# Designed miniproteins, single chains, continued (4): the designs that were tried, part 40

Each design is a single chain, and the fold is of that chain. pLDDT is the mean over its residues in the fold that is shown.

## One batch from the design tools (miniprotein)

Design m13370
Fold by ESMFold2-Fast:
Structure m13370 (fold): chain A 110 residues (1-110)
Amino acid sequence: MEADKLIAEAEELLKTSTHPAVRDAARIALGLAEMAKETNDPYLLEVARIVLEAARALQEGKPDAVLDEYIARLKEIGEKARKEGKEFTAQLIDRVVESLEAARAAHRAA
């Protein structure tokens, strides 16, 4: 199952990374992938994939500015979910965006 792969990859990043922003993003991706598996929501699965991609980019040493691109992609998915009447999914995506913005700020403060 796609969600199971994302869960395993997020758990691996949480075990191997010491970078605060990577750990925060991996934890978010893990929760989203678990929720996508339980609800069978394709938007949550796509969001989990994007967040995990962002975590990997940071782990590879790409600058924190790369989060701006991933945050923009997440906002577009959230708007699409909202337009389709999936308000709970859209609100959850909004919270994910807030969490990534907080992780970026925490990394810059450290």
Scores: mean pLDDT 80

Design m13371
Fold by ESMFold2-Fast:
Structure m13371 (fold): chain A 116 residues (1-116)
Amino acid sequence: SLLEELKKVIQELVDETLRAFRENRVDDPEFIDRIISLLEKALELAEKTEVPDEQLRILAGIAISLADAAVRNGAPQEVLDRLIELLEKLAKVAESQGRTDIAERLRATIDRIRAA
């Protein structure tokens, strides 16, 4: 099912994020690209199914942390633009499910990227 596929992608995303922290690779451009790609895949699935609250919170948390890391790392504008598009789409998913609190946090992150 789409939900089972989404949960699998989110688990892979969590595992990759934890591995990067353990290996001190959070500022590695290859790591940033890998995590963005996994987030984009999770988001494509999230747009097609209802996302359980726990999974939505995990996606938002990772996306916000990655965006903040990309800004600190001095990521190129192409990467920042890609993150803005991802955060905007995730905010719309959160709003569609009544999680306006999550959507507001995601939009605040977009504002931080644009201010950098």
Scores: mean pLDDT 84

Design m13372
Fold by ESMFold2-Fast:
Structure m13372 (fold): chain A 93 residues (1-93)
Amino acid sequence: IEEIALKQLESLKEFVRTAREKGEISEEVAERILELIEKAEEAIKKGDFEKAIEYLEEARKTVEEARKEGEISEWVADELLSGLDSLIELIKK
C-alpha cells in the first residue's frame, strides 16, 4: 500500500506541475497543493496514515476553494479531486 500510495502521490505532483506550466492553476494554489502532498508523503513514510489523510483532505479543500475563486480550471479541479479521493480511500484500507 505505501509504495502504491507514494507512486500515486508522485503522479499527482507531476499533474499539478504540468497544470501550473499550462496556466490552468494559479502558482499560489499549485504551491499549496504541492506542499500538502509532500507533507502527506512524509506522513506515509513515517507510518502516520491518519496525518496523511488530514493533509490530503486539506489539499481537497484547497482545490474546492480554488475552483470557487476561479484560480483553477474545472477539468484540473475534477482530476485532482478524483486523484485525492482515490488516495484517501487507498490509505484508509
Scores: mean pLDDT 84

Design m13373
Fold by ESMFold2-Fast:
Structure m13373 (fold): chain A 75 residues (1-75)
Amino acid sequence: MSPLDILLQHMNEQVEKIAKKYKLSDEQVSAMRQALTDLITDQVSRGKSVEEVKEEADRALTHLEKHFKKRQEEE
């Protein structure tokens, strides 16, 4: 398995954890997966290392989780 395949698996597992925690719809989960896949593909196409791509994807995922958490706290 390539390092990129491991990264994609890791991102999918993190998306599923966020989806369960915040009760996200299938559409929201699909949109998150698409956004992360697009980000990873763009970074790889720019010649970034797998480690750099992982760091950027982890930042995007953290930002998305903070957004959903803030929306819950505004109730």
Scores: mean pLDDT 78

Design m13374
Fold by ESMFold2-Fast:
Structure m13374 (fold): chain A 80 residues (1-80)
Amino acid sequence: MDALLEEINRLVAEAQRLLGEALTAPPEQLPAILAQLESIRRRLEEIRSQITDPEVRAAVDRTLEALREAIAWLRERIAA
């Protein structure tokens, strides 16, 4: 459980960092940031199935929702 919580905290922090970078990054860097965010989203979705604590699961669900919205926004920005 502790190792899983450490991984969740690391992934959330990395996602927050990448989202901040996406706001100021030049267009050529956006595809790489998008790929990293999609990787984090997939790993968090995998981890979600292993979470037994309902509060931790709810926090991960909120993070996944925010990531999905940000990924959609980045895809639109790259396509423009």
Scores: mean pLDDT 81

Design m13375
Fold by ESMFold2-Fast:
Structure m13375 (fold): chain A 74 residues (1-74)
Amino acid sequence: LDEIKKILEKAGYKILDIYKAGNLYLFIVEKNGKYTYVIYNKETKDLLFGPFFDTKEEALKAGEDHAGVKFEKI
């Protein structure tokens, strides 16, 4: 998890919130005043970036809708 945080921060993303569901981690991040979700699968080591949204709430909803699961905040 710390490696993924470092990757996102080095890419210029500010991590706002982190959520978990089984093998999936959902990051809500900000860059240049826009918000997006990043889904990390710890089993496959895949990173998926969503589109940018104007609000954090839109990014969170889109991330959950994309993953098809409910996440718990950590």
Scores: mean pLDDT 85

Design m13376
Fold by ESMFold2-Fast:
Structure m13376 (fold): chain A 81 residues (1-81)
Amino acid sequence: MAKKTIVSIPPGGTAKISTSAKAKVEILSKEGKKVVELEAGESIEVKAPADSYTVIITYTPAGGSVKVETSAPANILTFPA
């Protein structure tokens, strides 16, 4: 089943998102929405602004996995896509 992983990063925090399969990443911050496509084995690092939260939503296909590494305490939730 395809899945959606949501990561909420506090102000000034960073997160690195790595995927085992082709994935779509949506980055929501006060600066707006940014969309990035990752190929299998690729990663992206996201830095939150000093004064606001940043939300990262990663969409992976069935059988794909996501690794999340954060520099600050973050909330991570996974839902069916």
Scores: mean pLDDT 79

Design m13377
Fold by ESMFold2-Fast:
Structure m13377 (fold): chain A 61 residues (1-61)
Amino acid sequence: MKTPEEVARDSVREMAKLKGLTDEEADEIADRVVARHKAAGRPVTMSDVAREILEAKERRA
């Protein structure tokens, strides 16, 4: 029932939570990363996700 985009978001969210972010923070990062992937038509790498997670932690911690 989930779209491919929802599945991708869920995966990114899981990685963000693994890095100690809250559910809400993880969801925002997942939305952002997936949206940029779609807009740019480029692949999302784990490095891109890790960078977004680190930046979110630095700003909110």
Scores: mean pLDDT 70

Design m13378
Fold by ESMFold2-Fast:
Structure m13378 (fold): chain A 73 residues (1-73)
Amino acid sequence: SPVQEELREASKYYKEIAKKLEKSNPELAEVFRELSRRLAEISRIADPDEAARRAKEAAEEAQKRLDELRAKL
């Protein structure tokens, strides 16, 4: 399914972002590493509508964590 393939590519993208941030900002790197891991798991869901819903939830949780990190600056 195109949705599952898109989620796998997004997972790889965020994994690379996390790797680039590990040395300079380990807390930010962890947010993207967690998002990557969750998107990889969600990509295994057979129902594309359920996968899309779970991906939206994961993205919203990641955004909340990013907002919390920005507030600590």
Scores: mean pLDDT 87

Design m13379
Fold by ESMFold2-Fast:
Structure m13379 (fold): chain A 97 residues (1-97)
Amino acid sequence: GALEQLERALEALARAIEALQAGNLEEAREHVREARRAAEAAREEYPEVADLLLRAAELLEEAIRAVEEGNFKEADILVGVAALLLGVAALLLKKEA
């Protein structure tokens, strides 16, 4: 269902952050793509949580680009904001479960 898709998106974005911190940029991109698909699938039923996860995915795509350009300070800020959005999404998701 839509809740399971949101949980999948949340887990995928967390894995994207781990991959990015390990320097595995291609793996990070794959996790971000998985998260976007899962969040999009849930968007009609749970738009608030889905939009938070989609925004986190966008920030992680920007963070991956920043790392490729050697801009590690920008990447750290983007990852930090994405992690905060994941925290908010997780709290909202617990309320719906």
Scores: mean pLDDT 89

Design m13380
Fold by ESMFold2-Fast:
Structure m13380 (fold): chain A 56 residues (1-56)
Amino acid sequence: SLLARAAAVAKEAIDLGLSPEAQEGARKVYESFRRKYTEAKRQAEQAAKLAAELAA
């Protein structure tokens, strides 16, 4: 998932000893994706319910 990839990038930035700016950037990207992922999942579940209702 994109969330897992964002988490891996944030960890890699720390492990490789990148600049503080690069580390902070990677962390913010992960946080943004985590928030958007939660929101998208809720909307996808609602859309699936609506599609099932329309197909019935």
Scores: mean pLDDT 73

Design m13381
Fold by ESMFold2-Fast:
Structure m13381 (fold): chain A 64 residues (1-64)
Amino acid sequence: SLDELVAKALELAGLERNPERRAALEARIRELYDWYLANPEVPLSEFARRLELILGLREDPSSL
């Protein structure tokens, strides 16, 4: 489940045609994954929510 979410996120990041933006997305995904592994109290749903924000699949309510 977690590994499948990360794999799909990296697949979506790979669709970014700008190499600098793609590298930034991949770095943010990796940082989120490392953070999640370091914080066992965090539910998978919160990881998925933050992942969707990184990928632009969700709007940040504070930016509206």
Scores: mean pLDDT 76

Design m13382
Fold by ESMFold2-Fast:
Order: sequence, then C-alpha cells, then structure tokens
Structure m13382 (fold): chain A 100 residues (1-100)
Amino acid sequence: VPSVEEILEEFEEKLEEVKEMVEAGAPRSDVFAALMEAMGYVFKQLKAIKDPEEFKKLAEEVIKKLEEAAKESKDSWLRQVLLWGVKELKKFLEERLKEM
C-alpha cells in the first residue's frame, strides 16, 4: 500500500494532466473523465486506509489541492467541477470518520 505522501504525489500528477488537457483544448467530456479517474483513485486509497489520522491527513491535503486548483483555474466550468469535488470529498470525510 502506498504511503500518504506517495498517494498525494500521484494525485498531484493526475491533476496536472487535467490542467494540461484543458490548456490543450480537450473536450469537456475528456477533461471530466480524467478528473473522475483522479478522484476515483483518491476515494479508493481513502477507503483502504484504516488509521483515522492517516485518513484525515490524506483527505485534508487532497481538499487543499483541489481548492488551490480551483482558485488557479481560469475556466469557470473546471472551477465549478473542482469545487463540486471538494464538496463531495468533505461529505465523504465526515461520514467515514463517524465509522472509524
């Protein structure tokens, strides 16, 4: 199982690929699919973490990276999708912590 730091590095690489796709003028459907793959990766890793401290650390850092990406985005659609991702992850974090 990768460390929290390794998961964050992989997630940052996936987010950078999404940014590059937007800059290249890729279709919104392709950009959305790439972002959903990045988010799916994070949710899979979060579900595998049994330690509440590591879970919280990873979730909070991912939320921070998504919020930073949204603030830096010049595309209003991408900003809205990233903020939706933040909202979904915060909801997941709250519900999962109740079970741990």
Scores: mean pLDDT 81

Design m13383
Fold by ESMFold2-Fast:
Structure m13383 (fold): chain A 84 residues (1-84)
Amino acid sequence: MDAEEARRLEEELAEAEAYYAEHEAELSPEEKRQFEVSRLVAKGRIAYLQGKYEEAIAHFEEALALDPDGALARGLLEKAKEAL
């Protein structure tokens, strides 16, 4: 478990969600999609660092459904499946 890294990612996610909430009306559909992919990857990484590999896999699979060419999400999904 990397509690410090998980905490940092939780803080980054909270900041990103606050930014999105303030600027949602001004965002393009592509920017909204990119935000959702990043949010899902962040949630998956937090779950992975907490040892919640099944939750991490679910979040990474959702991210890949939105961005099938996402190399980061794909690599993290493979890593989470290997850890399970």
Scores: mean pLDDT 81

Design m13384
Fold by ESMFold2-Fast:
Structure m13384 (fold): chain A 68 residues (1-68)
Amino acid sequence: SFDDFDYLWQVLQEEVARAKAAGLDLRDPAVALAVLERTRQRLLEEGRHRAAALADSMRRILEAEVAA
């Protein structure tokens, strides 16, 4: 749903901001994958199972692209 996606996007932006504050390069696929995994873990901890599944889907798509 849009609600799950909107919440996912909010959490993702917060994790992106943390990575940038830590001096990490978001253009590095390993950093991007770690940010998506952190986003998924936070959503699971918060009980947002559908939003976490969306984050996992995004991570798997990026993993497949990086592995190609």
Scores: mean pLDDT 86

Design m13385
Fold by ESMFold2-Fast:
Structure m13385 (fold): chain A 134 residues (1-134)
Amino acid sequence: SSEEVLELLNQMGDLVERARRLVLEDGSAIEEAKELLRRAMELIVEATRLSPAAGVAGIRMLGGQGRLLTREALENPEVQAAAAELLRAAAELVREATREMVALVTDPEDQAAIQAAGDEAVRTLEEGARRLEA
């Protein structure tokens, strides 16, 4: 189970990093980047079925990638609009995935941890989008 969890989180991390690179390289690739994020969120939900803690780790990793995208896009005016759109799409996907993840677990402490991680990730992603939108 821990090996399966690590594999899911590694696959998710790769998809999120690819989405970030696509938008930074070419803002017109925004729809492909959004599709990669949808797939990454499916993997986070599956990780939650195996371990609620893995779901929390996945959401936190996504928030970290959002902070990185924000920093890199601030240095590249030509991609700021696409990066902001990706961050807003990511925030909505995190809201949806967080609801699904909370529904998958019965322990109130796990539900609270997932909700807190989701809320923090949404705040991080939306703040990043606002900074890039001026």
Scores: mean pLDDT 90

Design m13386
Fold by ESMFold2-Fast:
Structure m13386 (fold): chain A 106 residues (1-106)
Amino acid sequence: SLREWIEKMYEKFKEKIKELEKELEEIKKLVEEGKHEEAKEKAKELLLELEILEGLLRIVYSVAKMVAEKEGDEEALKLAEEKYEELLEKIEKLKEEVKKLLKELE
């Protein structure tokens, strides 16, 4: 079903966000160890990964919205909107933390 597809896709995004959160914590440890150049390079890579993930999330939401509207599935539309907003907020918060860290390292 469309709802099962939406739930499965957003679960994959949640897992990827958790991986990127762990990468940020590893970068913070590099900063604490004085490995500032390595931390800076990894932080730039993480920011790019977050920007790509945000783009993919927007595409998945657009597809889910289009299909839900075509099928008249109001519950699927609401699920897609709620999951999109939740995950977008998490990605935006991570991007801001990475940008702040990069500014402190430069």
Scores: mean pLDDT 89

Design m13387
Fold by ESMFold2-Fast:
Structure m13387 (fold): chain A 66 residues (1-66)
Amino acid sequence: MMEKIAEEVREYALKAAPKEAKVDVSVGLREDKVDVAVGLSDEYKELTEELNELARKKAEELMKKA
């Protein structure tokens, strides 16, 4: 269950990121906590913050449905 949520969140973040950007997505799920880290190059600092927020919201939504 948790692994599927992590993969879905990762794919969601990758889909939202520009293809030209180097994207590192790390998703760690715990019973009561979601750790999401999305890294982009410095040129995409604003987008990095937005993607981290979107990924976290997506993870919370999926965990509530699970």
Scores: mean pLDDT 67

Design m13388
Fold by ESMFold2-Fast:
Structure m13388 (fold): chain A 73 residues (1-73)
Amino acid sequence: MSLSLRRFSIAVEEAMKGNGPEAYDYARKAANGATGTGRIAGGASLNSAGGEMMKQGKFHGGNALLQAGNEGI
């Protein structure tokens, strides 16, 4: 199964809005069908997006994406 790109995009949008809980929930749902390399790639993408949010001062959303990414999604 593949990563849900639509749910991943929603997770990033919610993180940008500062909606940490929603960003985390959508990130987890995005990874729900991902296996092996897809899950690792998804986690790396979430980690990268979270890092950029932190640089922009979006601490709640950025931390939520970093946490989801570090959990391998």
Scores: mean pLDDT 68

Design m13389
Fold by ESMFold2-Fast:
Structure m13389 (fold): chain A 81 residues (1-81)
Amino acid sequence: KKQEIVDEARAYIEKVRNTETPLSEKELVEAVKKLLQGAVAAGKTSVEEAYEALEELAKKMGLPEEVVKELKEAIEEAAKA
């Protein structure tokens, strides 16, 4: 459920940070965006659950509301595809 998606996103972030190339916060945001879009497109989660996961991650990363809004729009677009 939604907690599983949050856990997967956190594990993905930790894996990416452990790679040889450290990502900027902007690149990390793009990676999380693609992960959540992929989960919605694959039917692993709903748009609402992806929004909840994004908001929880945004609190940990200190993302501004406008960035969260853009990511929500991208998730919604993936669901329409």
Scores: mean pLDDT 69

Design m13390
Fold by ESMFold2-Fast:
Structure m13390 (fold): chain A 108 residues (1-108)
Amino acid sequence: MEKSKKKLEEVIKKVEELIKNKKVHPSLLELYKGFKELLKKGVILSEEELEEAEEGAELLLKRMKENPSVTLEEVFDLLKTIAEDTDEKGKLMAYLTGLLLYLKYEEE
């Protein structure tokens, strides 16, 4: 899936650029490290699963805007908890959702 791989590489590049230029929460760094480790193991997402991760990130961002008491840190901790109790593909999905949420949050 050439298109999926290219999009994942773009997400990595954008996250690394933000990490270098901004102080980031430790939970985000843990999600990023877990994401990279799973990619190194050859865990692959389909185009459909990639779209699901993007939709999840957009839904989480919308809920945070509707509930200002919910912090980005709390959402990252929730995603880490979900990742710990699932298979490698589910972990990659949870980590990607968190990284996409961070990118969308920083754009606003």
Scores: mean pLDDT 77

Design m13391
Fold by ESMFold2-Fast:
Structure m13391 (fold): chain A 79 residues (1-79)
Amino acid sequence: MSHVERAIEIAKEKNLPDIVKAGERALEAVQRADSEGNFDEAIQAVKDLIELAEKNGDEEVLEHARRALKDVETAKQNL
């Protein structure tokens, strides 16, 4: 399971609908980046997820969102 998918799962378990929506947008952007090679949208969507997790104080979602950002940035560097 990807770190974005895990962040969504945790947000669903904790009933955090805004984080679930941001996570689903990030997942769609990451999947499109993996197929199309355009990572700028994915990086921004994951950063938006990180901002919402920080505002909600959810350290578990925040940890997985930060790991997802590193994975997306690494994928962009290896193109």
Scores: mean pLDDT 81

Design m13392
Fold by ESMFold2-Fast:
Structure m13392 (fold): chain A 81 residues (1-81)
Amino acid sequence: SLEERRERALRAAREALRLMKEGRELLKSDNPQDILRGIGLILRAIGLAFEAALLAKDMSEEDRKEIQELLAEGGLNMEIK
């Protein structure tokens, strides 16, 4: 159960990081369609970041730190308590 929860949190955090990086690159485009797609990816990433933070809340300090560092790499600075 803890392993499954940890796996889900890491998966959500990694996906959030990926979407934030892709979304930010799309926002640099001069194409309105790319900008709109970028906004959509960023919004999805924010949702996944909240999911990862909620899943990590009851985890060890080490696991919470790993999730926080992944999210921070994507610019999603969330404190998990």
Scores: mean pLDDT 85

Design m13393
Fold by ESMFold2-Fast:
Structure m13393 (fold): chain A 64 residues (1-64)
Amino acid sequence: MAAEAVRRALREEGIDAVAHQVGDTVHVGGLADSEEELERAREAAQRAAEEHGLRLRDHLTVAE
């Protein structure tokens, strides 16, 4: 499932994320430790979603 692939990509960047698919879009949420980690996580999630023919709706934020 594409939502699971997106979640795994985020976990590899150190983010334990929630992901669910609505139509052709994967909605993902989670907290990154830094803006640099957030950018890497976004790129990984976007790549995973695109590999499965889906769009990514990013709700990731940086923890302060």
Scores: mean pLDDT 76

Design m13394
Fold by ESMFold2-Fast:
Structure m13394 (fold): chain A 55 residues (1-55)
Amino acid sequence: EEERRKRKKETILEAMKELQDLGYPKDEIIETAKRVAEKLGLSQEDIDELIKEIN
């Protein structure tokens, strides 16, 4: 499960970076990432890490 979480985080992070490169607002990217991560069963800690990476 921990390894699967890491892979899910990496996949979401890559998608978030893509959106950032396309010029999407940070708030929109963050909201999207939170929803996707929650759907995938990631913890709040994982979500916070993803948000930090996009900044």
Scores: mean pLDDT 77

Design m13395
Fold by ESMFold2-Fast:
Structure m13395 (fold): chain A 92 residues (1-92)
Amino acid sequence: MKEFWEKLLELAEEDLARAKAEGADPLVIAYLEHLREAARAALAGDYEAAIAHIREAAEHAAAYARSQGDEESAAAARAWGERLVAAVRAAA
């Protein structure tokens, strides 16, 4: 599981740098910031903080999808978040 969190941190930091450089939607930036903080918390062994950040990331991703008129992607984002929360709890 450490390798998963290290890869998620790498991807979140890369995507966040790109999103900020391109002037992405604030909801996309917030989503990526919460993914980064979730990975950092998990790597530090703070799984409760990781779960909180995963849920915030999922809600920001859902809000962005909904702002684009994409309710299916909004539902998928929330489902993704809860699946990842369940995986974190199983691994803790």
Scores: mean pLDDT 86

Design m13396
Fold by ESMFold2-Fast:
Formats: structure tokens, sequence, C-alpha cells
Structure m13396 (fold): chain A 85 residues (1-85)
């Protein structure tokens, strides 16, 4: 039940990232290609670790850290883009 709740919370965070994923990625690729690559790599790694219940349960802290980092990168990209307007 707690594991299911944590997974649902992470899935909600991923859904927010996915809403403007292409826009954030396009901005990052132009601004800093290294950060764009990190953004893609962490996102894909988090999805891979979440693909099985056993993998997710064993790697909860890592998945949370990866998703939080991806969210932080996306949020900073949005702030920079808004500041440029």
Amino acid sequence: DEIKRLKEEIEKKLAEIEEDFDDVLSYLAKRDPSVAQLFIDLYNQALALMASTDSFVRNIDQVQGMVDTVMLIAEKAREEEEAAK
C-alpha cells in the first residue's frame, strides 16, 4: 500500500514532466547540451527502474532522486524561459 502510493506519486511527477517534455528538452539542447543529455538519461533510467515492481522496490531512493533531479532541471528551464519573456 505504501509502495503503491509512492509509485503513484512518482508517476504524477513524471506526468508533469511529460506535459512539456519536448519544449523543455528543446530549450535545454539549445542552452546546454550536457544538461539536455542528463535530463534524457535520468528520465529514461527512472522509467527503466519503475518497469518492474521488484526493481522499483529495490531502487525507490534512487528513482525518487532521479525524478526529483529531472523535475528540478525542468523547473529551472521553465524559469529561465519565462525570465527571457
Scores: mean pLDDT 83

Design m13397
Fold by ESMFold2-Fast:
Structure m13397 (fold): chain A 87 residues (1-87)
Amino acid sequence: QVGNIQQARRLVRIARRFARQGDIDRAIRNVRRAIRLLSTVTHPNAQQARRHVERALRFAERGDIDGAIRHLDRAIDYLDQAIQDLG
């Protein structure tokens, strides 16, 4: 459980970095990987993170990169809380 959440957090951070660099295709690829991984976890904060990552994907797909980054930042906050809760 915690390992999957830690991997998802790394993928979200990588996606955020690529989005900030203007590499939207690699950002979207990492976002999709994070969504798949988060779908395997049941922790409430991980589920909230998944919803924010899904919103980030939709913002990125329509060219709203600032909106996408804000939702990725929210997802990281929720993933950090989930990791803290699980140890």
Scores: mean pLDDT 88

Design m13398
Fold by ESMFold2-Fast:
Structure m13398 (fold): chain A 90 residues (1-90)
Amino acid sequence: SVRELVRELAREIVEIHRAIKNGDEQAVLDAIKRVLEIARRIVKEGPPEVAKNVLLMAIDALKEAKKRSTNPEVQKAADEAIEELRKLLE
């Protein structure tokens, strides 16, 4: 269900912040990939209003992750994911 996808997305956002605090670079990268995958599914399967709100939430979370991480690979992955999510808003 779309509600379960939204819950999964929220869990992955929490995981990004947890992994940054713990210095787990690979876990951050993996969670960013899962956020993008789940967001794409919500856009395909969900109502437009829910999809838009979820995309904005994910973009804000990835912007915060980029600010908190000093790792260039994480910053690049976050930027690429933000760009893909912004395209889904159009």
Scores: mean pLDDT 87

Design m13399
Fold by ESMFold2-Fast:
Structure m13399 (fold): chain A 84 residues (1-84)
Amino acid sequence: TPLLELYRELQEKAEEALKLAEEVEKNGISKKAAELFREAAKLYQEVIDILSNTQAVPVTPELIEEKIKKAEELYKQGKEEVEK
């Protein structure tokens, strides 16, 4: 189902963001980039939590989309910071 695919995609994105945060922090590349990646992972995790805990009441697609967009923006900012 589309919801299951979204759940898996969000899990992969959260894991990837955390992995990047660990790599850039451990290698001393950028503390700011690490913080941005961790905030992105946190927002992805918040969406996962909403999807997991919402029973009998549908979650507003607009709210989910907004949180995902914020997470993606933070992830892009982290990558931009690494490239500088």
Scores: mean pLDDT 78

Design m13400
Fold by ESMFold2-Fast:
Structure m13400 (fold): chain A 82 residues (1-82)
Amino acid sequence: MKSEEEILADVENMMAYADELVAQVRAGKLGRAQAAAILEDGIRALEEIIEEMKKRNASEEVIKYLEEKLEEMRRMLAEVKA
């Protein structure tokens, strides 16, 4: 199983990738439907990470941080769907 530190690093990498997807959509280099599908997969993965961290009794601070990242990715999805 991945450590908390490794999971947080994975989430930061997921957010960086999501930011790049949105940038590519804005630049006309990636289709909105394709970017939306990838972001929806990312949201599902992050929801699963949050559920797992809650089961592991991760700190309230860590859970709140992950929930904030989930909401940020949901905002990115809304932008590419517009």
Scores: mean pLDDT 86

Design m13401
Fold by ESMFold2-Fast:
Structure m13401 (fold): chain A 66 residues (1-66)
Amino acid sequence: MSYDQLFQQSKDYLTQLAKAQGMDLSDDVINQQAKQVADLMAKNPSLTPGQAYDQLADENAARVAA
């Protein structure tokens, strides 16, 4: 799968997640997070968008915890 396809899958996942949670997120926020999710999926092709998003959230939490 190309990076463009990974980015589109990530964007679709995040858009559906935001809609399901009743969040009105800007395209900029969705695109920023979709790029990070797509980058994780590019490094580990066995990850689904949901798994990559969860991993990103865990990494951000660990980084904030110092």
Scores: mean pLDDT 76

Design m13402
Fold by ESMFold2-Fast:
Structure m13402 (fold): chain A 73 residues (1-73)
Amino acid sequence: MIEELGQRLREAVEAGDLEETKRVLEELARLAQRQGLLSEEDAQRGIDAVRRAKSAEEAVEAYERVFDESLRR
């Protein structure tokens, strides 16, 4: 559920857990794709950008950029 993933994301970022932050953001991208909020292409771009991140904050920023670009459509 998005709410549960959101809480887990906040906890991972606060803990500085880069690996958990990336995992949760990948799950959020896939969930957004299943709900029609992101195309398959945009979800994959988000996942790829998150995987390249070097910090939890960078991973969140990468995900937000892809989501914002999708919403601009």
Scores: mean pLDDT 79

Design m13403
Fold by ESMFold2-Fast:
Parts: C-alpha cells; sequence; structure tokens
Structure m13403 (fold): chain A 76 residues (1-76)
C-alpha cells in the first residue's frame, strides 16, 4: 500500500472514530478515493480539507498553514 493511501485511510478512520461532521468524513473519503487512483495532488487537497474540518469539529487550534504543509508533504 502506498504511503499516501495509508495516510488518507488513517484520516478517514480518525474522522469516523471521532464522529466528525458529514463534511469531514466526505472530504476524507474523497482523499482515500483520489489516493487509490494515484491522484496524490487531489488527495492532498481533500486530506487538508478533511483535517481542517476535523480539527474544527474537535475545537483544536494551531498554525493552520504549517499543518496544511505537513499534510501535503505526506502526499509528495
Amino acid sequence: MSAPLIVARQLLKDAQDDNASAGAITAAQSAVAFAELGLYDLAAERAVEANRLLRQDLNVSGNQAAIDAQIRAQFS
């Protein structure tokens, strides 16, 4: 299994386990689907969206730009 696909699947599992919003779960599902197709740029964008929504749902603060960059790096 590719590293991007592992990251995308873990994000989806985390969103489901935390009972995240439908938006967060849908974005995570899209990240997994794009990663399965090898479309890693699109997978990274959807993973960033899912993580932003998940963090918002959990009321977790942080430097969003740095977090987004870290997530995108996992899909490179």
Scores: mean pLDDT 79

